# Designed miniproteins, single chains, continued (5): the designs that were tried, part 93

Each design is a single chain, and the fold is of that chain. pLDDT is the mean over its residues in the fold that is shown.

## One batch from the design tools (miniprotein)

Design m19219
Fold by ESMFold2-Fast:
Structure m19219 (fold): chain A 94 residues (1-94)
Amino acid sequence: MEEREREERERLEEFLELLRRYLESRPDYTPADIERALAALRAAFETIRRAEDPEVLEELAKKMGVSVEEARKIIEELRREFEEARRLLREALE
């Protein structure tokens, strides 16, 4: 568990660093826009990480007004989207 949490934190920090560099290279993004995007992504990732606990997943499903099965599907889709976004950011910065 601790090793997995460390690897997930390393992947998150790598992703956020790549995203920051990408957004800073774009003239249309202000520092405030960048910080809001990074804060929102950190919050989303923390939600995904916590949702591995069945009790947390049930509470999230209740707050979202969906079934536990639907909430699980949403969390799995978000994890996939994070990996895809990281790949795209690496390509954009090369």
Scores: mean pLDDT 74

Design m19220
Fold by ESMFold2-Fast:
Structure m19220 (fold): chain A 90 residues (1-90)
Amino acid sequence: MLETLKQAAEHARELAEKAYEYLKKTFSEDDPEAQKLIEELKKIAEKAEQIVKMIDEGAPEEEIYKRIVELDKEMQKLGEKIRALLEKKE
């Protein structure tokens, strides 16, 4: 199961990094709403990377699972905010 959790965390990091690059390319540095979401995506990617590191260091599966659940909730909320921003700008 740890291997599956690691793959989930790595996938979350990749998704956050791709969204970060897309928004950074799409929106101006002068757009405070977009810049805030870009910063939140960077934090999500950093959290995902930290979870991968914790798995590699032998952290308990229970702690890893809790962090992945929290990461998933944060990604879902951020995804909704990004979608709303994209719809507002189109």
Scores: mean pLDDT 81

Design m19221
Fold by ESMFold2-Fast:
Structure m19221 (fold): chain A 91 residues (1-91)
Amino acid sequence: SEKLKEFEEIFEKVRKKVDELMDKAGLPASTREKINKAMEEAEKKARELLKDVDLDTAIQEFGRLVVKKLSKDPLATKVVIEAFKEVRSVS
């Protein structure tokens, strides 16, 4: 599916930007593990949703799920939000 391929490309860009921002912020290993786990779990759910919705809806839901999973960690939430903004602003 072309939608699945485009979703995977956007996910890879978000993952790379999150890794970059985590390194710049000097986040502890425990916070990095929480971010990585939240992203992996949200990716699986968004990928399943992609069968029934368009790409933009799936990407929005992916971002929403990651933020929801990290809501108790303000630093982790900030890193993820900034990564999504940068990836989505670069067409």
Scores: mean pLDDT 82

Design m19222
Fold by ESMFold2-Fast:
Structure m19222 (fold): chain A 100 residues (1-100)
Amino acid sequence: MVKLTQSPKEVTVKAGESVTLSISASGGKVLKLSWYKAPGSANPSEVPEGAEFIDFKLNVSSMDVTISNLTAGETYLYIGVAKTEEGTFYGEGTLVTVVE
């Protein structure tokens, strides 16, 4: 079974600052890694309807994204997704809290 690991699990950033999030996959061949942005109340075991697509890479087992231009007072869940020959797998999510 493919396992996705996201890091950090949660982070607090100031508005106007940037943060780098990471995802890695193990246990199988990854065809595509993708990142999605959802409301902080979302369930990380799936990509909810209306989630915003952020970025993807093909044929890699790890991927970083740098998040910037965040609004103070908001909380976001960043969800990593791996498409593999065994199907689609989801990370545990990274919760990003934005403060002034």
Scores: mean pLDDT 79

Design m19223
Fold by ESMFold2-Fast:
Formats: C-alpha cells, sequence, structure tokens
Structure m19223 (fold): chain A 73 residues (1-73)
C-alpha cells in the first residue's frame, strides 16, 4: 500500500524521491514508470499512483515523509 511506497522511497534516497515526484506530476504516469523512478515494487507504485489521483494530499504526505527519512530531517 501507500506505506510500502513511502518506505521504499525512504530506502532509495532523496534523488529517487525527487524522481518519483516528477513522475506523479506527469499526465502520462504509469505504475511501471513510477516504480522505476522511485525504486519501488509495481504494487507500491500502483498504490501511490491511485492515492495521488484520488487523494493527492495523502500521497504528498507519504512522499514528504519519505523525503524526511531520506534526508534525516
Amino acid sequence: GLEEAARALAAAGGERVAAAGRVLHSPDATPESLARAGGMSLEAASALLETWRRDPEAAQRAVARAATLAFGA
């Protein structure tokens, strides 16, 4: 789910968090492109993309949490 995506992004580091964010803002975003950019499973990427389209604030919070964990802030 969304927490799995956040944990995967945190483990992948800040550059991957930034790349995943860029993909999420693309109208052509797919679970595969998000998984590649963020360094996460297709299942986690699908959950993040669905959450972004349904509730962007929840998705933004998950990405922000991942960034905080990656940067230690």
Scores: mean pLDDT 75

Design m19224
Fold by ESMFold2-Fast:
Structure m19224 (fold): chain A 95 residues (1-95)
Amino acid sequence: METYELVVSRVGGKVGHVRLELVRRTDGKEELLYEAEARSEEEYLAALREILALAPRIDRLVFENDLPALSPAEQEAHRAQFAAEQAALNELLAA
C-alpha cells in the first residue's frame, strides 16, 4: 500500500520555525518527495501548497523535535498548532 506522510520537525525553540518533509512509503520503501524549511506562516503555506500539488492526500502527520529537545509544554503547544494546521489542510482538500 502507498501512503503519504508529512513529517514536521521543530527547528530550535521558536514557535513557527519548522521543517517539512513529504515522504512516500511503498511496500517498506521510503522516498523523500519534498523538503522545505518555513520560518513564517507565509513560508509554511507556500511549502504546504507545493506538498498538496505533489501528494493526492496526507495519510499521516508526524511531529518530530530537533535537538536540543523542546520542553514538554512547548511540545504540547506545537502539537496543538499542527493539529489545527492539519484541520486547515483537510478543509483545503475538501474544497
Scores: mean pLDDT 68

Design m19225
Fold by ESMFold2-Fast:
Structure m19225 (fold): chain A 79 residues (1-79)
Amino acid sequence: MKKKNSETIRKQTVEYLDMIAEGLRSRGKEEAARKVDELKERTEQELKIAAENGDLEAARKIAQDAIREAMKLVTEAMK
């Protein structure tokens, strides 16, 4: 059960960040999109480690922190 929940968090988080990056590219915000792609790569690696350890609490925190950072990047790009 723990592995399935951690894997679900990983997939949902990666998909969400991918959607944000694509949205930024569609608006011509290439630099911001690149930063979100880099955030996605780092976040996926961290979530894989959390899943290996069965650490659902860490997975949730990693996902939440990544989403907050992505929203900050979007806000700064849309100024």
Scores: mean pLDDT 81

Design m19226
Fold by ESMFold2-Fast:
Structure m19226 (fold): chain A 100 residues (1-100)
Amino acid sequence: SMEEARKKIQELADEIIKLAQEILSRATDPVLQRLAQQMIDTAEALKKATDPDTILEALRFLIEMARGLKEASTDPEIQELADRIIKLAEEGIELVEKLK
């Protein structure tokens, strides 16, 4: 159901926020800090989103930002955190697409 999907998306968004905050705490490069903050802001917006299209756009944008962050970073721990965000966002996309 949409209500159950929304709860799962909110849980995924909370985990993404936590991972992005960890990236922000580790990042010393202003570009990585800016990307991590943008990911936090996007995931916060995702928690408030109610329509499937807005949720899908936010999840796709999170994947794009996480991939960009992986390419910009030489820190294996930041790359691993970004990979975890990508997997969570992909899980969210699968969940929402089942509702279309």
Scores: mean pLDDT 87

Design m19227
Fold by ESMFold2-Fast:
Structure m19227 (fold): chain A 60 residues (1-60)
Amino acid sequence: SMEIEEVKKQVEFMVKRMKDQPKEVRLAAINSWIDDQFKDDPEKREEMIKYAEKLVEEAE
């Protein structure tokens, strides 16, 4: 599993890369990737999903 700081960097990078995609598409892709990184840690998975949602919303 990646360190939390590395996961945050990847999420930030994905949000930037996908900025021209609809919000729903960005969230679906990013959430799927986060789920794969934290399949054994549901609490950290939820935390990172919320972080991704906040970043996507703030990018609007």
Scores: mean pLDDT 79

Design m19228
Fold by ESMFold2-Fast:
Structure m19228 (fold): chain A 88 residues (1-88)
Amino acid sequence: SAVAERLRAAAQALLAEIERTNDEEARELLEELSEEIGKLPPNPSEEEVEELLERFRRRAETLKNPESREAFLALLDALRDAFAALKS
């Protein structure tokens, strides 16, 4: 519950920032992240998750808008915690 709420809040915060600033770069990166998550198996390995999140973390760090960058990194942290919770 708390993990799902944090993930939802992080996603909503990023979407709000993208809309507020019209950040097409961050929007496109978020769409790519959603597509890649959709391609993961129902029970992805820890290695698969970490590789995916690290790839997107590196790309998020190159976002020019600091607010979008911060929100995207927060979303990736929330996703890592959500995937970790699946093993509990």
Scores: mean pLDDT 83

Design m19229
Fold by ESMFold2-Fast:
Parts: sequence; structure tokens; C-alpha cells
Structure m19229 (fold): chain A 91 residues (1-91)
Amino acid sequence: PVVIEFPELDESASVEELAEKQEAFFDAVARWAEANPETLPAIQEILAKVRKRIEELASQNELTEENEKKIAIEELGYFQREVGELVEKAL
């Protein structure tokens, strides 16, 4: 079965390490969606919400490296929670 591995999103991680974990999680979600195509509408809705939240936070905050990293961690945490609930319902 396709299992989604939830990477740790820690503020101590480098920007490079955080980006690698983000890519791994997005890849895992894509693979899970291919195995469970009925969940695609829900995944698309989650992605739309995450994108909107990132845009809103970026518009409200000065985009320093520190703030960009914090926004990325917070929104990926939200993305992980939403996907986790979806996966739990599908199992």
C-alpha cells in the first residue's frame, strides 16, 4: 500500500533541508492520490487552501528569510494535518 510519510518540520532545519522535506511530502501525497484517485478533489481543495493561506501571510508579513521559513513550516504543518485526516478517513 502507498503510505504517506510525514516529515518533521523543525525550525532548526536549514532552508535546503526544509525544501527537501517539502518535496518528499508533496511527492508522497501525489503517489497516494494516484493510488486513491477518489480523493483528488479533496486534495485539490486542501492545496488551494494552503496556497491562499501562504499568499495572505506573505502579503501581511515582511518577507525576510526568517519569516518565509516560519510561514513555510506553519503552512506545511496545516497541509500535513489536512492530508492526515483525509488519509485516516480513506483507511
Scores: mean pLDDT 72

Design m19230
Fold by ESMFold2-Fast:
Structure m19230 (fold): chain A 57 residues (1-57)
Amino acid sequence: MKKERIEKAKKTIEDAEKKLQDLGTSNERLQVSLSEPLKLLEQIEKAKAELEKIKKE
C-alpha cells in the first residue's frame, strides 16, 4: 500500500539524485543541454511531493 509507494518514490529520488550528481561532477558538454538536469530535478521534486502527499494521507 503506502509502503510500496514510499519505496518507489525513495528509489526514484535516489536514482535521479545520483544521475544529477554525475552530470554536475562532469560539468562539461552535457551542461549545454539543460533538458536532462531539469528533467531529473522535476523527477526529484515530483517524488518528494508524492512522499509528502502519502504522509498526509
Scores: mean pLDDT 71

Design m19231
Fold by ESMFold2-Fast:
Structure m19231 (fold): chain A 98 residues (1-98)
Amino acid sequence: SMDEEAKKVIEEALEDLARAANASDDLELQATISMTIMTLSVALQKEKITEEDIELVIKALEKTAAAIAASSDSPEAKAFVKELEEHIERLRELKEKL
């Protein structure tokens, strides 16, 4: 189902964010990532994900992508931002089908 597919994308994004938080020594960036992980974790705890839940996840991921882009111009940071943007695009597609 699209609810199950949305949860899989959110789980992938959460795993990516957890790795990024562990790799960073920037406390402000770690705080932003931690808040986004919390938002994603709350969505995953629901039996059914709503369109509004997906929108909150998208906004949290966009905020984190912007924070990472602002903190580093490294190739690794740029690759990670692109990965988050791909998760955002997939979630937007799934939201339109809900």
Scores: mean pLDDT 84

Design m19232
Fold by ESMFold2-Fast:
Structure m19232 (fold): chain A 89 residues (1-89)
Amino acid sequence: MVRERAQAAIEELTTARNKSLEQAVKVDGFPMTPLVQQLVALVDQAIAEYQEILRRAPSMSEEEALARLDAVEQRYQAGLAALAAQYAA
């Protein structure tokens, strides 16, 4: 469960990151904006935190690992909400 959840999150975030960069730098895309730069940084931080949980999972209790996963998810969602508020009309 914990390992599967963290790996799925890393895969989804990596795909989203690559898609965002591909859109920004392609001939038919637009230059990387401050919004895209901040989004990529937020995604990179979340990926790093999930990777650290995976690295430490064998030495953690399941309860501790789940709490850390929830904390990463909450921080990521809060970061997305902050960006959305910053760029709201």
Scores: mean pLDDT 75

Design m19233
Fold by ESMFold2-Fast:
Order: C-alpha cells, then sequence, then structure tokens
Structure m19233 (fold): chain A 93 residues (1-93)
C-alpha cells in the first residue's frame, strides 16, 4: 500500500542518516580517513551525536568525556538496529 511505502521510505531515510553518522564517528579514530571529511561536517556529526546520547543517556558521557565518542557510536548503532528491525517489520506487511 502507499501508506506502507511511505513508512518504509521514512525508515530507510533514518537508517541512511544513522549509517552516515556512524561512518563519521568511526572515522574520528582514523587520522587518514578523518582528514578527508570537512571540519564543518565533523562538527555537525558530533553535535548530532551529542543530541543522540543526551536522548538516550548523557550521564555516562559527562562522567567519561574521553569515552563520549564510544558512547555516541554505541547509541547510534543501537538506533540503527531499531530502525532496521522496524523496516523488516514493515516489509513483512
Amino acid sequence: SEELQRRIAEAEEKIAELQRLIDILEASSDNEVNAKIPREEKLEAFQKALELVEEANVEEAQKNPEKFWLYALEVARKKLAEYQAELERLKAE
């Protein structure tokens, strides 16, 4: 149905956004890959990561700021899995 197609498209868009965020966050630990990403895009990605962690659990990130990057990556991966599961459910309809 058209309604199902729209919901599938929304889930696919969220998955693509989270995959992009994960790629940038993973690149932060690789100097060669990181150097190819514009600074503005890295700052935007880190801001989105902060919002994502704040929504899920910011307390641990504040307690261990040097591990913020790892917490953001874990939260993003969990959200990605949630949207992938939702997409699979929608496709099964």
Scores: mean pLDDT 75

Design m19234
Fold by ESMFold2-Fast:
Structure m19234 (fold): chain A 86 residues (1-86)
Amino acid sequence: MARLRLTVDADGGVSATSVELEGPHGERAAALALSTAENAAREALRTGAATAELESEVRLPDGTVLRARARVDLAAGTAEAEAEAS
């Protein structure tokens, strides 16, 4: 699994301020979590929303499924993202 605390700038760029990784898919999970947060920030900007939440899923070649969830707050300039392997 991966858990990320992020900052969001005015143009939808995200940067990780805290990264917590567990298990053999931790880095792949973190990459999906970050990508999901970037997409959530971009969607909020496009729609004029102050907040957005998105989920993403990817299947790896070994059959592992990664699921990510991200929440973005553009007014606060913060985001949180989490991803798990199953």
Scores: mean pLDDT 84

Design m19235
Fold by ESMFold2-Fast:
Structure m19235 (fold): chain A 61 residues (1-61)
Amino acid sequence: GKPPVTDYDQELAKEASENFKDANKARVWALEKLIERYEKEGVEQEHIDLLKELLEAAKEA
């Protein structure tokens, strides 16, 4: 039968899978989380922009 599972648990599993799938994917994920954290903490936009450049470079690698 279909077990009742929450979509939240599947979301967490996907996030963990992406983080450990391969080194480049993990790096991209880590940079996205760092940018999100810095924006939330009110870090200067110049630093956030630098991280976004690193993220784009990682995606092209």
Scores: mean pLDDT 68

Design m19236
Fold by ESMFold2-Fast:
Structure m19236 (fold): chain A 74 residues (1-74)
Amino acid sequence: DEIIKAMEESIEKVEIDYELLDKVKYVMVAEYKEGGPIELVYLELPEDEEGKKAVLEEALERNKEALEKAKKAA
């Protein structure tokens, strides 16, 4: 499934971007709705480094959860 692969790549990219905060401008977040398709949303990262770290950490957790749900549903 292309969506599941894209989510896995997004999660890996988020982890890479977490190490390269000065170069990141966005993060991809997956939203899983029961009975519906997975929706991928791009979030613009805040300018401050503390805010970037918080958003990336939340995005990573949400993406991992959505990926697990998607794999179980597939």
Scores: mean pLDDT 65

Design m19237
Fold by ESMFold2-Fast:
Structure m19237 (fold): chain A 68 residues (1-68)
Amino acid sequence: SALEEEVRRAARENLAAAEGGARRMAEWLIRGVEEALRRLAEEVAKRVGAPQSEADARVEAFLKEVAE
Protein backbone atom coordinates (compact mmCIF):
# COMPACT_ATOMS: atom_id res chain seq x y z
CA SER A 1 0.00 0.00 0.00
CA ALA A 2 0.97 3.65 -0.36
CA LEU A 3 1.21 4.00 3.42
CA GLU A 4 3.72 1.13 3.66
CA GLU A 5 5.93 2.71 0.98
CA GLU A 6 5.84 6.12 2.73
CA VAL A 7 6.76 4.51 6.06
CA ARG A 8 9.62 2.57 4.45
CA ARG A 9 10.96 5.71 2.73
CA ALA A 10 10.78 7.75 5.97
CA ALA A 11 12.53 4.94 7.88
CA ARG A 12 15.34 4.78 5.29
CA GLU A 13 15.82 8.57 5.38
CA ASN A 14 15.84 8.65 9.21
CA LEU A 15 18.29 5.73 9.41
CA ALA A 16 20.66 7.32 6.87
CA ALA A 17 20.60 10.62 8.80
CA ALA A 18 21.20 8.84 12.14
CA GLU A 19 24.06 6.75 10.70
CA GLY A 20 25.68 9.90 9.27
CA GLY A 21 25.44 11.65 12.63
CA ALA A 22 26.83 8.65 14.52
CA ARG A 23 29.75 8.37 12.08
CA ARG A 24 30.65 12.05 12.44
CA MET A 25 30.43 11.76 16.25
CA ALA A 26 32.69 8.66 16.26
CA GLU A 27 35.26 10.41 14.03
CA TRP A 28 35.19 13.49 16.31
CA LEU A 29 35.68 11.34 19.43
CA ILE A 30 38.57 9.38 17.86
CA ARG A 31 40.35 12.61 16.89
CA GLY A 32 39.81 14.06 20.36
CA VAL A 33 41.17 10.95 22.07
CA GLU A 34 44.22 10.80 19.77
CA GLU A 35 45.07 14.47 20.40
CA ALA A 36 44.51 14.15 24.17
CA LEU A 37 46.75 11.06 24.35
CA ARG A 38 49.55 12.77 22.41
CA ARG A 39 49.37 15.83 24.69
CA LEU A 40 49.33 13.63 27.80
CA ALA A 41 52.33 11.59 26.57
CA GLU A 42 54.25 14.81 25.81
CA GLU A 43 53.53 16.22 29.29
CA VAL A 44 54.57 12.94 30.98
CA ALA A 45 57.77 12.81 28.89
CA LYS A 46 58.65 16.36 29.99
CA ARG A 47 58.11 15.50 33.66
CA VAL A 48 60.32 12.35 33.54
CA GLY A 49 62.89 13.81 31.12
CA ALA A 50 62.14 11.27 28.39
CA PRO A 51 62.60 12.23 24.71
CA GLN A 52 59.54 13.30 22.71
CA SER A 53 60.19 10.52 20.15
CA GLU A 54 59.66 7.88 22.88
CA ALA A 55 56.38 9.52 23.93
CA ASP A 56 55.16 9.56 20.30
CA ALA A 57 56.08 5.88 19.83
CA ARG A 58 54.15 4.86 22.96
CA VAL A 59 51.05 6.79 21.84
CA GLU A 60 51.17 5.13 18.39
CA ALA A 61 51.47 1.67 20.02
CA PHE A 62 48.48 2.37 22.28
CA LEU A 63 46.35 3.63 19.38
CA LYS A 64 47.11 0.44 17.40
CA GLU A 65 45.93 -1.68 20.36
CA VAL A 66 42.69 0.35 20.61
CA ALA A 67 42.09 -0.10 16.84
CA GLU A 68 41.89 -3.88 17.38
Scores: mean pLDDT 71

Design m19238
Fold by ESMFold2-Fast:
Structure m19238 (fold): chain A 67 residues (1-67)
Amino acid sequence: GRKEELIEEILKILKEADPSLTDEELEKIRQQLSKLSVEQLEELLKTLKNSSKAEVRLYARIGLADA
């Protein structure tokens, strides 16, 4: 569905910005993203697409700390 498509796009951006992210870490981020609405995921994707690689990496590490 649309939510799953948005989550996959976000995870792809995170992995491209931080190739050191493991499949286990990406799964933890997936679980956190699954708690968000479609509208929240669309806003997050828009923000990440307009962010630097350093900003995206920081976002990923903060997300893991909250998981």
Scores: mean pLDDT 81

Design m19239
Fold by ESMFold2-Fast:
Structure m19239 (fold): chain A 68 residues (1-68)
Amino acid sequence: SPLDEFVQSLEEKALEELQKTPPEQKMTTLSLLVGKIGEELRRKFPDLPLDELRRILMDIANKLMDLI
């Protein structure tokens, strides 16, 4: 779906940014990236239910956190 493809794109961009980030800054960068992803999702999919948005953001945060 367009939503799934957009989420995957955002995850890939966030991973690239984290890979370039020094270890001591990764947690701060992860927090900022999750916030930015949330804003991008709200902007592109304004009709997305809040519970679904929260679930997507939690899933992304967990995936990225496993890579730090």
Scores: mean pLDDT 85

Design m19240
Fold by ESMFold2-Fast:
Structure m19240 (fold): chain A 75 residues (1-75)
Amino acid sequence: DDKDHAVDLARQGQKYAEKGDMESAIRAVESAYLLLGDEEKAEKVRKELTELAKKGDYEKAAEIAKKVQEEIEKL
């Protein structure tokens, strides 16, 4: 199920962000939306997480990844 895989990708993104591995976090969360065919949300989250990576705000990045998990679970 693409939805279950997308949730797992977003969860992995949260864990990467918590560790400060923002390259892996961005890729994982973007891939979650791309797997669901939502290119617009994928681009938006990539941009948001990239800005947070520049600031070193890993806690906020992890929060965004968690919200992505919750949004996908509601589908």
Scores: mean pLDDT 87

Design m19241
Fold by ESMFold2-Fast:
Structure m19241 (fold): chain A 81 residues (1-81)
Amino acid sequence: SILEKLEELVKNIDSLSVEELLEKLKELAGESTGEVKKVLENIINTVEQMIKEGVPEEEIKELAFTLLSTLVQELRRKEEE
C-alpha cells in the first residue's frame, strides 16, 4: 500500500539524508496516481527548491515531515469513508 510506504518514510525521515529522502519521494510518486502523485511531486519540487536555496537539511526534513504527515492523515480519512 502506498499509505504504508508513506508512513514508513515519515517514521524514518530523521535517519535519512535529504538526497535519500528525495529518492524515496520520487519512487513513491512513480508508484502513485492522481491526487497523491500531484501532492508528492509538489513536495519533491519544494524540497529541490529548498536545496538550491541552501536551506539547512534539518529544516528541509521538518517541512517534508509536516507535508507528508498531512498527506498520510488525509489518506487515512479517505480509507475510513
Scores: mean pLDDT 84

Design m19242
Fold by ESMFold2-Fast:
Structure m19242 (fold): chain A 94 residues (1-94)
Amino acid sequence: GAMAERIAENRARTEREIDLVFLMFKAFVNAVEDPEGVKEFIENASLEELEAIKQGLDIELTLLRNQKNRDPEKIATLEELKAFVDKKIEEKRK
């Protein structure tokens, strides 16, 4: 009905804008706590989504590197994820 169609239109309109912000947030949280889950997401992500994830990882790495007591394990995990994202971006561009 008309109400359901209007809800679907509003959903489609905001979906693209919300996706990038959500992906960045998801990259921060899941990369630190569940790197395997993030890698699975990256395998199926679009080029645009991969670039958003890369930006999120760069911000988080900068924050972690500037902490007084750096966590080398977390930094290494995020660096590995960034390398994986970079590889997938190159594969998608071919």
Scores: mean pLDDT 68

Design m19243
Fold by ESMFold2-Fast:
Structure m19243 (fold): chain A 140 residues (1-140)
Amino acid sequence: MKENIERAIEAFEKGDLETAINYLLIALTPVLKLIREGKYDEAIKQLEEMIKAAEEKNTPFAKAITARLYLLLGIAYERKGDYEKAAQSFEKAAKIFEELGNYRGAAIAYERLADVYEKMGNKEKAQEWRKKAEEFRKKA
């Protein structure tokens, strides 16, 4: 799975978008299955290995993959009930989407961050992150 993220980045940087998409699908399909089956610890471990592989590459495409992997990691932690690690993962995803000018990606990550703070009973932080998500939706 780590190797398929590396190959996806390398194919994209060569302009081979079809091969890049195919490697991303091969990498993500098992993880999405684990999250659906409630195998959150296995999904988390695989996502952390894939994030590490993507972070070792300093390209805009690698950063865009890393932000999406942090969204999936946040969803896996949220479904496990680890709301603190879910919040940290969604905050990392939002920051990387902001750096990339991906206002739609940032808005989604901030909305998920607000939902997690609401589940933690922190209504003030949930409202702050909802307001930030709406600001990014108006820029998208």
Scores: mean pLDDT 95

Design m19244
Fold by ESMFold2-Fast:
Parts: sequence; C-alpha cells; structure tokens
Structure m19244 (fold): chain A 69 residues (1-69)
Amino acid sequence: MEVPLWLLEAIFKRFDKDGDGKLTKEEFIRALRLLGYSEEEAEAAFDKFKDADGTLTFEQFRAAVAALA
C-alpha cells in the first residue's frame, strides 16, 4: 500500500514532540502501529534504518515504511 508523502510528514511531525527532526524508538513504534504494523515489525524496521545515536530522520522513516510495504 502506498502511503502518501503528506501523511508520512503529518505522522512524523505529530510524533516528533521535541521538533528536532528525529524520532526516538518509542515514537517510531507508535507511528508504525498507527499505520497498522505490529510492534515486532516496527522494531525490526527501526534496527535496519536507525542512526548510530538510536534515532530516525524523516528520510529513514520514509525508507522504513517503504521497506515494510
């Protein structure tokens, strides 16, 4: 299923509570569960796409969702 870019942007901004342009693991899992993915699928995607600091940028978030589709 193709998730439109505007919806991914809206979800990212909603869960990026501190406005730093990055999602923590907890925020990412919640965002993917909102999109209908399991916690296990979200954790696997996070581990594939996370930065060394344990966060995801918007680009990494998009790539993770695309990889799960």
Scores: mean pLDDT 78

Design m19245
Fold by ESMFold2-Fast:
Structure m19245 (fold): chain A 60 residues (1-60)
Amino acid sequence: MTEEELLAVGTKGKVIGKREVFGQKFYEIEVNGKRFWVREDLVEVDEETGEATLVKPLRE
């Protein structure tokens, strides 16, 4: 999956990591073998399944 595909709203990935920097939470998401850090407010996370859905474009 390209970065352009990851920027599409509705893209799903698996949460594999979680970090907080200066009060801002980030999830590390794996999409088609690639890993990306995204802000918590850009994704909806299912805590039980570990699935994340992009709800806003990463670059906007």
Scores: mean pLDDT 70

Design m19246
Fold by ESMFold2-Fast:
Structure m19246 (fold): chain A 75 residues (1-75)
Amino acid sequence: SWSQLQQDVNQRVQTVNSVMPQLSSDDQQRVQQYIQQVGQAQTPDQMISYMNQMSRIVSDSLQRNRERERRERES
């Protein structure tokens, strides 16, 4: 239902905001742009599209940071 989707979106946005300080300034700005787009979305397809784009940016940024921090794991 639409209310469940809105709840899921709100939870995802809260999770993203909690990891926001771990992102680069450029990635933070891009993610915040998509958070606004999700908030303005009027259809489920738009919400899902913007959430996917946001999640991809967050995932890529966090992966790069984890790789930098785990350089010592290189065999």
Scores: mean pLDDT 77

Design m19247
Fold by ESMFold2-Fast:
Structure m19247 (fold): chain A 80 residues (1-80)
Amino acid sequence: MKVTITLPNGSELELELPEEVNAQDVRDALLAKGVPEEVADEIAEIIEKESGGKKLSQKEAKELIEKALKEYEEKLKEEL
């Protein structure tokens, strides 16, 4: 099933996620949409940390991916 993610810059990304989502599903979906491996790995790590290793609903996955993308963007800005 497809889930629309709002990126920190206001653009939208459509990801194909299962009904029960884990960090690996998020990583694979991001890679399938052309997100760089480095970014996909970092987002998946944040998802795994925040979920405590349990599966998420599609709604929870969407909210957590959007949060993780913002956290990753802020981390990159802090290194400047």
Scores: mean pLDDT 76

Design m19248
Fold by ESMFold2-Fast:
Structure m19248 (fold): chain A 72 residues (1-72)
Amino acid sequence: KAAADEEAKRLMQQAVAEGAALYAAGASEEEAIRATVEAARKAIEEAEKLGASPELIAEFRAEADAVEALLA
């Protein structure tokens, strides 16, 4: 589904932008990373509901997991 995949990409880009905006506004790196991960997880759930491709969803989950690992 081209439309669902495009919307999924848009939602993930927005999630990353939200984290970056928090960091720019003076949030700590840990706070910005947590916010990015939370927004990304929410975007992934919405993308699944829209019917985005399983391959794209798996890619986004791997990216979110990698970002979350920075909190270790």
Scores: mean pLDDT 81

Design m19249
Fold by ESMFold2-Fast:
Structure m19249 (fold): chain A 65 residues (1-65)
Amino acid sequence: MSEEELEELIAKGEQMVEDALAVDKELGERMRKAMEEASREEQPEVMKKGAGEVWRAVKEREERA
């Protein structure tokens, strides 16, 4: 993976955490902590798992509304 690709991935991860905080504050806080604790190699996996949880939370909220 190039340095440029890694920088873009990290920026996307930060945006994903902010999006999660807007949808579900507790989920966003957990994702932020997980991203901060993850190594550079682990961050893509954390992002994948987090994206799935955010999608599920958004869907549940929309179905309830």
Scores: mean pLDDT 70

Design m19250
Fold by ESMFold2-Fast:
Structure m19250 (fold): chain A 82 residues (1-82)
Amino acid sequence: SDRDRRMRRLAQQVFDDYTQQMIDGVNDSFDQGRAYMNGTTLTVRSLMGNIGPRIARRQGQRVRDRMTSLFNSQVNSLNLLN
């Protein structure tokens, strides 16, 4: 159980890092686009400046939830074999 708790903490840290990378990537992409798309990019960036990070975090949370479910499923399968 202690080993499992450490593994889950490491997995959480990795997913948190991925979530931050997704947030940074979304923000950078819209910052770069701003130079080309005039008023439209400013409008999109104005909306996505708050929405983009939320979408990235939500997707990161969904990935975490799915991976947690898969890990639990694999643990249960292994327990049935032992």
Scores: mean pLDDT 59

Design m19251
Fold by ESMFold2-Fast:
Structure m19251 (fold): chain A 68 residues (1-68)
Amino acid sequence: MDQKLADAEAQVRRIIALSRESSDTGVIELAAGVLKTIARIYESRGEYDLAAVYRAGAEELRRIAEEL
């Protein structure tokens, strides 16, 4: 519940931070694609809160890549 959601948010935050530090648009776009796939898997399982976290992370990574 809250613990699992918090862990997912922390993991996504870490990925975003590492992506900003790398400044590699290709790697960031690949990471965004992976997070989007994870979100779809959670949605298919009815885990909508987890899906929303990963989808938001994917969108943030996409925006970072576009700004580089």
Scores: mean pLDDT 83

Design m19252
Fold by ESMFold2-Fast:
Structure m19252 (fold): chain A 78 residues (1-78)
Amino acid sequence: MSPTVRAVVQREVDEAVEILTRALNEGKSIDEIAEALGVPKEKLLEHLERMLANARAAGVDTTRLEEILKKVKELEKK
C-alpha cells in the first residue's frame, strides 16, 4: 500500500471512530449517527463494513472500528 493511501484510510478511520464514539456515548439514534457521518441511515452499516474492509486492506488498526460497528449493529437491531 502506498504511504499516501494508508494515511488517507487512517485519517478516515480515526475521524469516523471519533464521531461514532461521541455519538454512541451521547445516546444518539441511528438516524443521528448516520447524519453525522453524512450517509443515509439505510446505508450506515454498509458504509461502516466497507470502511472496516478498507482499513484491514490498508493494514490500519481496526480494533476501535470493530467495537463501534458491533455497538451500531446492536442499536440497529433495537
Scores: mean pLDDT 79

Design m19253
Fold by ESMFold2-Fast:
Structure m19253 (fold): chain A 100 residues (1-100)
Amino acid sequence: TIVEEVEKRLREAGLSEEEIALIVSIVAGLVTFLESVDEPLSEEQKEALIDAVIADASKLSPEAVKLLLEIIKEIVSKLENLSEQQKELVERVIAALESM
């Protein structure tokens, strides 16, 4: 699974099991959200997701945040049929993480 590939990559990079679990949670949550949302995204839904991601990412080291960013960018590049709203949401998540 995507989760297993992410875990392996993070473990090979020398991250702690706590940081691996947080990154996996963030990535899995984002992918699940993007795959499960059939309707146009409300601004409230977008803000809630971004806030949740930043809250978890604030517990990560700067190196772990950098790896999270690379993983999100790679996974999103492999996701097919993303709507313009879903792409916008991903770009906002990336921008918020880059501001940390």
Scores: mean pLDDT 79

